# Designed miniproteins, single chains: the designs that were tried, part 5

Each design is a single chain, and the fold is of that chain. pLDDT is the mean over its residues in the fold that is shown.

## One batch from the design tools (miniprotein)

Design m153
Fold by ESMFold2-Fast:
Structure m153 (fold): chain A 56 residues (1-56)
Amino acid sequence: MEELFELARKMGEAITRGDAEEAGRYAEEMAKVLGHDESAESAGKVAKTLAEEHKK
């Protein structure tokens, strides 16, 4: 639970900074912690897209 909160915060910070690689990594880690291995790749992809939008 605490690990998930930490990862969520770091992912949000990375998205806001436009750091697509970091955002994707934290999103994948969150999905794995939740036991959603099948959606880890999808979650990482979405987070990277959001960070790239902020980079514009």
Scores: mean pLDDT 75

Design m154
Fold by ESMFold2-Fast:
Structure m154 (fold): chain A 70 residues (1-70)
Amino acid sequence: MEKLKEIAEETGRELAELLPPEEAEELTRQLEEAVEYLNSLPLPEEEKIELMKRAAERALALARAKAAAA
């Protein structure tokens, strides 16, 4: 549980550097929702961490694409 939150928080900080505050907050909120979703699943913690890292990578890729398009 704590490791998923850590990944979300670290990714949220990177998003805040790439995007305006409002857009960064929206993506960070989606990552926080992903933490809750993954914690509801009957999966090993290693699997949850990998899925969370994947979600973080996708959020950062989307943020970079949005920054480049603006």
Scores: mean pLDDT 81

Design m155
Fold by ESMFold2-Fast:
Structure m155 (fold): chain A 62 residues (1-62)
Amino acid sequence: PEFSRILQELKDLAEELLRQGRSEEEIMEVVRKKLDEAGLSPAQKEAALRNLRLHLRELRAE
């Protein structure tokens, strides 16, 4: 499924940017740009952004 693949690619990208020392705000800006390029529905973009933000918070909590 296209959405699941895009979400996984964005998670991998976000983890790499976090490892490089990018802030959560910077990472989320990159993610928003990628979601806009992907042509996803508004509901899918909101779900992806919510999922990515939670994922980044989990990584920081570890």
Scores: mean pLDDT 80

Design m156
Fold by ESMFold2-Fast:
Structure m156 (fold): chain A 103 residues (1-103)
Amino acid sequence: MEEEIEELKKYVDEKAKELGLTPWQREYLSERVLKLVKENGLSLDEAKEIIDRAYEEVKRRLDELRASPSFEAQLEYGVYELIGVADWFLEEVEKRIEELKKK
C-alpha cells in the first residue's frame, strides 16, 4: 500500500504537469486525489484508470479553450490554469469514483 501510494502520487503529479499546473497546485491535487483513493479503498489499477479518464476530460476542455480563435477563450484558459484546473480534475475523479461504487 505505501509503495503503491508513492507510485500513485507520482502518477497524479505527472498528469498535473502535462496540464500545466504549478508545483503547489500539483501538491494540492495529489494530496486530495490520494485521500479520495484511500477513503474509497481503490486499488492502484482502479485509481490509475480514474485518473486517466479525469486527465483526458480536463485536457480535452483545455485544448478546446487553447484552440479557440477567441482572445476571451485564451484568457479563460489562463484563469482556469491558475484557479480552476485542479478543482476540475478533482471533480472528474470524484465523479468516476461515484460511478464505480454504483456498479
Scores: mean pLDDT 74

Design m157
Fold by ESMFold2-Fast:
Structure m157 (fold): chain A 96 residues (1-96)
Amino acid sequence: SLEEAIEKLRETAQKVADALRAGDSDAAIQGLKEFIKAADELMELVKDPETKRRIAVLATATAISAIGHLLEGRYDQAAADVESGAEEIEKLAKEE
């Protein structure tokens, strides 16, 4: 269901944020892969093509930003990027 896909995205994002704040870069990278997969699964359940496109762009931008901050050693900022990205994706999915 859409609600289950949103919950999975939320749980995955929290797991990534926790790994980033712990300084576990390997767990964070693996979690980001799971986050992208959760976003892809969520997009399959969304009907509006524009909403799908916006979720895809936001998920990609979130991953790029988080990886960029991670590579600079800015773990708290990387975690905030993932949390903010997941919140915005959830809002987009719930509006349709």
Scores: mean pLDDT 88

Design m158
Fold by ESMFold2-Fast:
Structure m158 (fold): chain A 81 residues (1-81)
Amino acid sequence: DKLKELYKEQAKKYEEIGKEYEKQGKYEEAGEAYELAAEYYEKAGLKKEAAKAYYKAAEAYEKAGKYEKAEEAKKKAEELE
């Protein structure tokens, strides 16, 4: 499935963007990038990878002091388990 492969590639790109923002201490932007990665993993049918990406988003949002966004990301991860 070409479309699922494209979604998986986009997810990996956003994971790398999230990691780069974390290295820069840009935790809110990192959380946003990890959420996008998770959404693309969901579109690709990769629930475990999507859940991991949502947990990374939650951790990044917590470091940014964005506790409401962190809680929402964590809930999305739990729904995929």
Scores: mean pLDDT 89

Design m159
Fold by ESMFold2-Fast:
Structure m159 (fold): chain A 60 residues (1-60)
Amino acid sequence: AYTFTVTARSKEGAEEAAKVVNERFPDAEAKAEGEQVKIVSKGSLTRAIGAALLAIGEGL
């Protein structure tokens, strides 16, 4: 498993980023904690990076 933490600009951004990651990466578990999104991916490193990058884009 790969774990990433992404910092969003707002709590609403973090919640939206976590929601989008969970919808598009079923092998990942994303949780919004305040302004941070914690992502645990069970797939390959490439898939994990994809999930983290999506969270960065949606968290802004």
Scores: mean pLDDT 77

Design m160
Fold by ESMFold2-Fast:
Structure m160 (fold): chain A 100 residues (1-100)
Amino acid sequence: SAEVERLLEEFKRLKEEAEKLIKEAKEIIKEFEENPSEEIKKKLEEIRERLAELSQRLGRLREELIALKAPKEVIQEVVFEEARLTLMIMRIYVLLKEYK
């Protein structure tokens, strides 16, 4: 349907945003692990919030796709992107908790 096609285009944009944020998060994590500081800690907190917001947007997209009975393969791809963001959020959470 036209509505499913609209959601697929939105998913494509969200996937590109997720790839960029995950790359940025990995770079900030590396910087923090090498030279932990309050400045880099703030960057980790900011990127974690951005990852959480994107994860929520993907969750809403997934619910809309399910309601429209989109192909299972598409729904699975959205779930995998949500999982990737969740793992990154958890990694940052652990690093922040271990920072003394």
Scores: mean pLDDT 89

Design m161
Fold by ESMFold2-Fast:
Structure m161 (fold): chain A 71 residues (1-71)
Amino acid sequence: KVEEALEAIERAVKEAGGGDLVERVREATTPYLEQGNYEEAVRKVGELAKEAGYDAVALTQRVAEALKEAE
């Protein structure tokens, strides 16, 4: 379900210290999660993380792992 995937992404982002990004991540990833396009959803998280000065590689790895567990 899209809601479970969103919750997994939000948790991973918060755990990485990106609590301030949660709303933007939700907005940017929702269309891709609705399409089942998890790869593009992870890419969008990486773009937002990089723009905000976070480690995009570490954050996208956490998000990808969380999404696999939510399957």
Scores: mean pLDDT 78

Design m162
Fold by ESMFold2-Fast:
Structure m162 (fold): chain A 92 residues (1-92)
Amino acid sequence: LTEEQERDVLLALLEILYAIDKISLERGIKPDKSFIERAIKVAEEVLKKDPDNPLAWYVLARAYELSGDKEKAQEYRKKAEENAKRLGIPLP
């Protein structure tokens, strides 16, 4: 990725994570299926170019958690944490 593409990707992933956390904290708001599908798609596109990106794995983990897929959420969270630790990149 170019530096501009890497920056834009990081900003997009951070915005998605912030939106996911906000939705999870708001009482009575159910996560929008279209939002979850978009979050998954963006993270998957990032991982095609940068398969070790811990933020992309973390977005997948949170999206699957909101969709109720606990098994995938746990798997992707472990990948995010391991890659974050290996690369020295902090997770939110």
Scores: mean pLDDT 72

Design m163
Fold by ESMFold2-Fast:
Structure m163 (fold): chain A 55 residues (1-55)
Amino acid sequence: SKEEKIKELEELIKEIEKKIELAKKVLDKEEAEKLIKEGKKKIEEIEKKIEELKK
């Protein structure tokens, strides 16, 4: 169902956010910044997908 897909996508966003937090604490600043940018792009894409599903 659409509801299940939305929940799955929301969970993916949470996982990406957790990885970003870990990267900030463990990786070099340059490596962390790259992962943060990539993570933000992925989150934005997922958010657009959720918005489309809510139509």
Scores: mean pLDDT 82

Design m164
Fold by ESMFold2-Fast:
Structure m164 (fold): chain A 81 residues (1-81)
Amino acid sequence: AIAASLPSPEELLAAAEAAMERAAELAERNPVLAEALKVAALLLGALARLAGHPELLRRLAEKARELGLEELAEILERAYR
């Protein structure tokens, strides 16, 4: 029952990508908030895996690399495997 109320894979992906994009924008202006947004993206990736969509972790890792968030990309890629 509670699992049925989880966001769709597309909603989880969109939310994580938005968090990563904002983290990249804020990295120099607000590094604390940037780190919090990276953690939020990682938690959304973990939720996607728990919801049966581990493939989203690979897509998120690719997006993180495009944004220059290499450490986050490595964590997400490791979590996918």
Scores: mean pLDDT 78

Design m166
Fold by ESMFold2-Fast:
Structure m166 (fold): chain A 58 residues (1-58)
Amino acid sequence: TGAAVGAALAAGGRLLAERGVGLEDLSPEQIREVGAEAGRAGGLSPEAAERALLTAGM
C-alpha cells in the first residue's frame, strides 16, 4: 500500500542519512540490506522496499 511504501522510504532515508551516504554510494549487497531493513520497518517485502528506494533516488 502507499502507506507501507511511505514508511519504508522514510526508514530507508533515515538509514542512509545516519550513514551519510546515498544509494549510489552503496554496493548492490548494501542496497539489498537497506531495502530489507526499510521493508521490515514499513511492512513491505525487501524486494518491494528496495525497488521503492531506487525509484525515489532517481
Scores: mean pLDDT 76

Design m167
Fold by ESMFold2-Fast:
Structure m167 (fold): chain A 84 residues (1-84)
Amino acid sequence: SRYSPARNPEELSEEALREDLELGRKLIEEGKKFELTPEQEKKIEEVVEKYAEKHGFSEEEREAYLAALKANAAHYGEVAPPGA
């Protein structure tokens, strides 16, 4: 899969974290955009902040992880189809 699953920060191995950060960096470089609900964005930012605090992320690492989580939510999250 193109999108690595972003896991609970407490359960991430260093290797899984590296993969998520590399994915996020690649997504930022490619200028990819993901359509998320305000609730999804808020939840993702809360997770990113908790993880950044735990691991002492730089601003670049925080942005990379945020991008990876947004990609994960867009790929695996519930997307309501436009009008049945």
Scores: mean pLDDT 65

Design m168
Fold by ESMFold2-Fast:
Structure m168 (fold): chain A 58 residues (1-58)
Amino acid sequence: MEKRFLETAAKSNRFMAEGSRKMAELAREKGDEKTAEYYERAAKQNEEFAKKLEEKAK
């Protein structure tokens, strides 16, 4: 069922976004601004994809 796949994909993208935010925090603690910026962008992108998938699941 397409809706179930979209919901699972959205959940997966939200999980990835959370992981990316944690990695960004760790990078900042180490003073690695470039790595932190990379993970912040990844988190934002995954959150955006999750939102679009949730909209399609409705």
Scores: mean pLDDT 81

Design m169
Fold by ESMFold2-Fast:
Structure m169 (fold): chain A 75 residues (1-75)
Amino acid sequence: DAKKLLEEGKKLFEQGKLEEALEKYLEAIKLNPNYAEAWYNLGKVLEAMGKKEEAEFYYRKALELNPNYEEAKEA
């Protein structure tokens, strides 16, 4: 399910496996497009990959889905 994919992505991100983490987060949002945390974590992995403009898009999407998601505002 989407939560399992999110947790797998987090583990991969912690290991520095950015492309694999990205894939898991993309799968999570395909299963649940309203999953603000998955959109936020997509932003984080893209930022780690040096794709700041793309990261901003996903952070804004996370805030659009959940305006109280403070982590996305601080990014």
Scores: mean pLDDT 80

Design m170
Fold by ESMFold2-Fast:
Structure m170 (fold): chain A 79 residues (1-79)
Amino acid sequence: AEELVKEALEKLKEAIRYADEGKYEKAAEKLVEAERLLRKALEIDPSLEVEIARALLDMVIGIFKTYFPEAYELYQKLK
């Protein structure tokens, strides 16, 4: 689970960076990758660390919905 959480957090950072650069499709792809990694981590060994990472993902998705709506729409189509 530790490696999957670490990868998911890096994907969230990449998503934010791509969104700031106007690369909305890349940002959406990274959000989908982060969500997938966290789902897999939860299936392997559910922990407080995974729950915190999921809460961070939800927060980032909320920010995207508000400030990068095009990236959010692409994320919904890809998941």
Scores: mean pLDDT 80

Design m171
Fold by ESMFold2-Fast:
Structure m171 (fold): chain A 103 residues (1-103)
Amino acid sequence: SEIDKLLDEAKKIVEEAKKIAERMGDTRAVNLADNALKVIDYAKKTRSKEALQNAIDALEALVAEMRRLKARVTDPGLQAELDRLIAKAEEIIKKLREYVEKL
């Protein structure tokens, strides 16, 4: 289903963000990623509007932390990698919001 594909894409982006957070030693970003993975899995299982909204909220919190992390990074390659992940996450958040509005 379209929602399963969106949630699977979200999970992949969160896993990539977690790897960067671990490399950078950003414990807050790691914890936000772990929470996002948990609420995404719950949303996949339940398909409830509340669970999907919680997944959106968790993704937005992780994006905000990735933006804060990017502001502290001087390496252009890592800045580009963070920009790519932020852009992909924001696209998925938009599509998830559009899906929730139709429920």
Scores: mean pLDDT 89

Design m172
Fold by ESMFold2-Fast:
Structure m172 (fold): chain A 58 residues (1-58)
Amino acid sequence: GPKESTAIPGVNAELGKKIYELLKEKGIDVSAEEIKEELNLSDKLAEQIAKYFKSLFG
């Protein structure tokens, strides 16, 4: 849920909700590139988000 995404450094509650909605749409295998493009994030932050969800759910 949204709480899992807010555990990532640099992710606030609003960004966490956007990340959660993207995961609901694309699934847990969403790439760092897709996260970067959809949410206008840095490469490093997008990679951290993708890696975090893979470690929890994939």
Scores: mean pLDDT 70

Design m173
Fold by ESMFold2-Fast:
Structure m173 (fold): chain A 90 residues (1-90)
Amino acid sequence: MKPSDDEIDLALLEMQSAVLLANAKRMTPEELEEQAKWIVEQLKKAAERMSPETLKRAADIVTENLRKAGELAGTPELAEQAVEEIKKIV
């Protein structure tokens, strides 16, 4: 059984935000801001074709990983800026 496009988009966003989190402590504030903006743009694109339920799951996962990444990078305020953009999508 092939996964649905919805589940593929969810898995990609989860993976993308997890990679950001894994690299967070070695990122500059500028690198974290760029990566956070990029993941938010990926979520915006996926939101156009996702069900509301899957979109909420994706937003929750991305938000959690962004907040953890911001804390590890020492720039929690940059992560919260990205989280506020995610709230506008959901």
Scores: mean pLDDT 82

Design m174
Fold by ESMFold2-Fast:
Structure m174 (fold): chain A 61 residues (1-61)
Amino acid sequence: MLSKEELQELGKKILELAEKYNLSEQQLKRIALEAMELLDAGKSLEEVLEEVEKRIKELAE
């Protein structure tokens, strides 16, 4: 399980990317849920950020 500091960093990065790509609230919630599922599956913070960025880019065209 990630530390409180690592979870804050992940949340900040997700919000930063969501603002950059103009994601809707619904899209942001879905991305956040998928990130939590990846963390629960034992993926590292770096692996989760990589997958999140890829998905956000796919949603933004």
Scores: mean pLDDT 78

Design m175
Fold by ESMFold2-Fast:
Structure m175 (fold): chain A 74 residues (1-74)
Amino acid sequence: MKEFTFETADTKVKVKYDPEKGELTIEIERKAGAAAPGLKDSKLEMPDKIKVKVKNLDTGEEKEVETPSVRKLE
């Protein structure tokens, strides 16, 4: 399992990836002030399917989706 944390202007994001299960967990904690800009239009391309679990640690909201890897040009 691989884990790393990165920080945007107004948001701290923790990403956990389990290659054995193809699971990606993203925990988002919003900093005081404003919402994080520029997180839109981001996507992950991987050769396999992944499960994405997004949890907002500040508000307690969580969502889970399963996303297949897809490329427009093949």
Scores: mean pLDDT 53

Design m176
Fold by ESMFold2-Fast:
Structure m176 (fold): chain A 84 residues (1-84)
Amino acid sequence: SLRDERDRLVAEAVKAAKAGDEEAMEKKLEEFRELLLAQGASEEEAERAREALRLAMKGVAAFEAGDDEKAAELFAEAERAAGG
């Protein structure tokens, strides 16, 4: 299903973020945006979702680095970017 494709793509983005692989992470973010557009999301909705996921992935990377305060801030920004 499209939900399963999205969940797999997010899991791959998390793996890249944990590894500190920014190039792999950005590639997965672009694939995520393209998936949303293919499902009929507007350009603005797809960009908003990609930015929310980017912030969440930066939060994952900060958490893996032991910076819990920065991770919490980035996750809060991701929730706001996603629309609450």
Scores: mean pLDDT 85

Design m177
Fold by ESMFold2-Fast:
Structure m177 (fold): chain A 53 residues (1-53)
Amino acid sequence: SKNQLELKILLLEIVRNSIEYLTEKGAISKEEAEKELKLIDEKINELKQKIEK
């Protein structure tokens, strides 16, 4: 399960990087990107806490 959680974190980090890229290209607004990135970061932190337990 730890390896599965680590994979999920990696996939979320890839999605976060994709959102940053799309924002730089003007495909998504900065405001919408900031909202989505906060949700992704919260989920990454949640999963990291599960790994550390």
Scores: mean pLDDT 85

Design m178
Fold by ESMFold2-Fast:
Structure m178 (fold): chain A 56 residues (1-56)
Amino acid sequence: SEKERLFAEIRRLVAELQELDARMRTASPEEQATIRKRVAELDARVRELAGRLDAL
């Protein structure tokens, strides 16, 4: 179902966010800047998908 697809995608994005959080602990300042940018992109995508779930 569409809900199942959205939940699966959100789960994958949350998993990537958790990996990025772990990497932040050992990252250089330059890598941290790249990670923060990626986190912002993933957060925006999660919010978009959550909005689609609410519309169903």
Scores: mean pLDDT 86

Design m179
Fold by ESMFold2-Fast:
Parts: C-alpha cells; structure tokens; sequence
Structure m179 (fold): chain A 73 residues (1-73)
C-alpha cells in the first residue's frame, strides 16, 4: 500500500490563497504516484476549509483519506 503524507503547518490565510492549486497538485500526485491512501496532518494555524478541500481532492483521485490534527508542543 502506497501512502502519501501531506502536512499543513502554514497560516490559514496563506493556505486559502492557494487552496485550488494545492488541491490540484494533490490530485495529480495521487493519480501519478498511484497512492492508495493520503494522510493529511494539520496544525492549529492551518485552515480547516483547506484541509477539507484537500481531503475531497484526494478522495476524488481514488485515495482513502485520513485527517489528523497535530497539537503544537
């Protein structure tokens, strides 16, 4: 099983500004790489809307998606 890990540790505003580009890039990576699963990890500063958008893009590309919130120490 091939797993792709995506980490969103930027600011919500910066992520939202490029959300469509991030979603398109993730979909292409999943399709080209033949990934069966995508794990999306995000910090408190990340945009939950972008997380959901990336999850939807990965699922549309045929991958199973796992979403995990990471707490900062």
Amino acid sequence: MKVLEVVLDGSAAAEEAVADELAAALREAVRSGGYDRVVIRYTDSASEAVVEKLAAAARAAGAEVEVERIETP
Scores: mean pLDDT 78

Design m180
Fold by ESMFold2-Fast:
Structure m180 (fold): chain A 58 residues (1-58)
Amino acid sequence: VPENEQKRQQLEQEIQDLKEKLEAMPEKDPETLAELRDKEIELGVLDLKLAVKKVIPK
């Protein structure tokens, strides 16, 4: 299994956990929001690379 595929799945889980944590908070924590943003960017970059290689052959 490609390392990028495993990282993508890990990032999806981390993003979900952060979203659940934020939803449970009475006020959104700025550090948690920044971490979520960074994880979403990293996931987007990895997902784009995987899509180009596996789904978009052109």
Scores: mean pLDDT 73

Design m181
Fold by ESMFold2-Fast:
Structure m181 (fold): chain A 100 residues (1-100)
Amino acid sequence: SEREKALELVLRLSERLAALEAELLAKKAPKETRRGVVLAGASATMALMALYLGASKEEIKKIVERIIEELRELLEKAPEEFKPLVEETLAEAERLLEEL
């Protein structure tokens, strides 16, 4: 169903953000960079919970758009060495939004 597809896409985004956070932590990225990923991850968790509570596809798209904006701000502020990881995650988030 359309709802099951949305759940899978949001879960995939949440998993990707968790992986980014773990990699940034392992590489000892600055706390500011890591906080941005934590905020994006919290938004993804909120989207997942909203879907389980019957939120509309339109409402979920707005949350994913916010995650994309948070990742764009992260990309601008991140040290050069971490920009490729953030950019890759941003590209995946944008792809998932188009599939929603």
Scores: mean pLDDT 84

Design m183
Fold by ESMFold2-Fast:
Structure m183 (fold): chain A 82 residues (1-82)
Amino acid sequence: KKEEYIKKIKEILEKQRPALRAALPDWLTDEQFDKIYSLIYEDFINAVKEAKTDEDMEEILKLASDLSILLGYIPYALMKLR
């Protein structure tokens, strides 16, 4: 079942990708955006891998579905890319 959740996370994040890009400044390059997106993607995939219960995996899926939660990652990701 973890593979199913990983697939769902990927689908949700890809669906939200245009809105995520639109929230970022114009001076940010597509390469930098791809790095930010990869960090968000890896964090959610790793959270699913570390989850102990189906309930935990469902919660991770809900968080990935919330654009405001994803936008909260942007300052942290920008600091990591320096």
Scores: mean pLDDT 77

Design m184
Fold by ESMFold2-Fast:
Structure m184 (fold): chain A 90 residues (1-90)
Amino acid sequence: SASLRDFVAQAAISVGTQAKKIAEEQGNEDLARKAEEVIELARQLRQGKASPEELRRAMEELAKLAREHGLENIAKQADNVVALIDGALA
C-alpha cells in the first residue's frame, strides 16, 4: 500500500540523513555517497519510481559500510529498515 511505502521511505530517509551527517563530519566520502543513494531511492520509492528491492540493497550496503566504520547504531537502524521492507513490502 502507499501508506506502507511512505512509512518505509520515511524510515529510510531518517537513517540515510543521520548517516550522511555523521559521514560528512568524519570525512567519510563513501558512506556519505551511500547515504545519499539511500535518501534518493527512498524518495523515488514514495513516487513509485524505485522498487523495494533496490532500497533494500542500498540499505544493506549502508549497514555494511556503517559497521566497517564502527557506526553500529546506524547499521542497526539500517537493518531495521531492511526488516520493515521484508515485512511490509515483500
Scores: mean pLDDT 87

Design m186
Fold by ESMFold2-Fast:
Structure m186 (fold): chain A 58 residues (1-58)
Amino acid sequence: SKEEEIEKLREEFRKKAQELYDKYVAEGPDNEEVRKKFTEEAQKLQDEYNKKIEELRK
């Protein structure tokens, strides 16, 4: 069902977001380049998630 697919996407997003955050913490959050890269990757991940959710809601 669409609800099951949405929940699966939500879980995949949470897992990817956590992995990205763990990498960010490991690389050093006090570094401006590391923070910028994290912000850019987090935005891309959010955009991909939003697009997939919209496709399922059609």
Scores: mean pLDDT 82

Design m187
Fold by ESMFold2-Fast:
Structure m187 (fold): chain A 91 residues (1-91)
Amino acid sequence: MSREELDREVKRALATMYLYLARKALEQGDYDTAIELAQKAVELFEESGDWDGAAEAYRVLAEAYRKQGNTEEAIKWDKKAEEYLKKSKEK
């Protein structure tokens, strides 16, 4: 495994952890924390090329905004999740 492959795997592992924590924050009603953690997960999944993971993180982000009553942001991120899910299927 090259240094680049290790970097991608580390980013994917960190993204998965942030996604898990974002979902826990969402479950606990801490929507601001869920948004912050989901955004970090998105960034790391995108950098690692994990489109399926990025789609899941965008869905958590959309749900957190929806729970806050921010419908415009929720729709925006839900559309991003759909785009990345389609991208993962075509790969």
Scores: mean pLDDT 83

Design m188
Fold by ESMFold2-Fast:
Structure m188 (fold): chain A 70 residues (1-70)
Amino acid sequence: GLERYATDARAIPALIRGLSSPDPAVRLAAAEALGRIGSPEAVAALRKALETETDPAVRAALERALQRIG
């Protein structure tokens, strides 16, 4: 399997769902993983998450992810 590539492009749909998690730790991890993958497909989901995000650490991670993707 690809168990060592949990943050790879194949995980993008699950990571996008993670941005809507009630747990801020899960939302933070999802934002960081999406930024690391660098997928332009995630840009719309990241922007939408930033509109509703209230946690400062998660907001910073979302902004960094958007900057990394370009």
Scores: mean pLDDT 76

Design m189
Fold by ESMFold2-Fast:
Structure m189 (fold): chain A 62 residues (1-62)
Amino acid sequence: MVGDIYRAIKDIKKYSDEGLELKKGDLVEVLEEIDGGFLKVRNLKTGEEGIVPKDFLEKVGE
């Protein structure tokens, strides 16, 4: 999971101080797996890091 690339399947708004805003189609790299179905990711377009729900991401390449 860490190092995997995911795509945002919809627009994601920041819902916490640790959250990350993404647009549908943005590619992110997984930095850390977090309890409760969340991932800490980096947006490859902006370089911003934050926590997003796994359910809003699709793994690229599978």
Scores: mean pLDDT 77

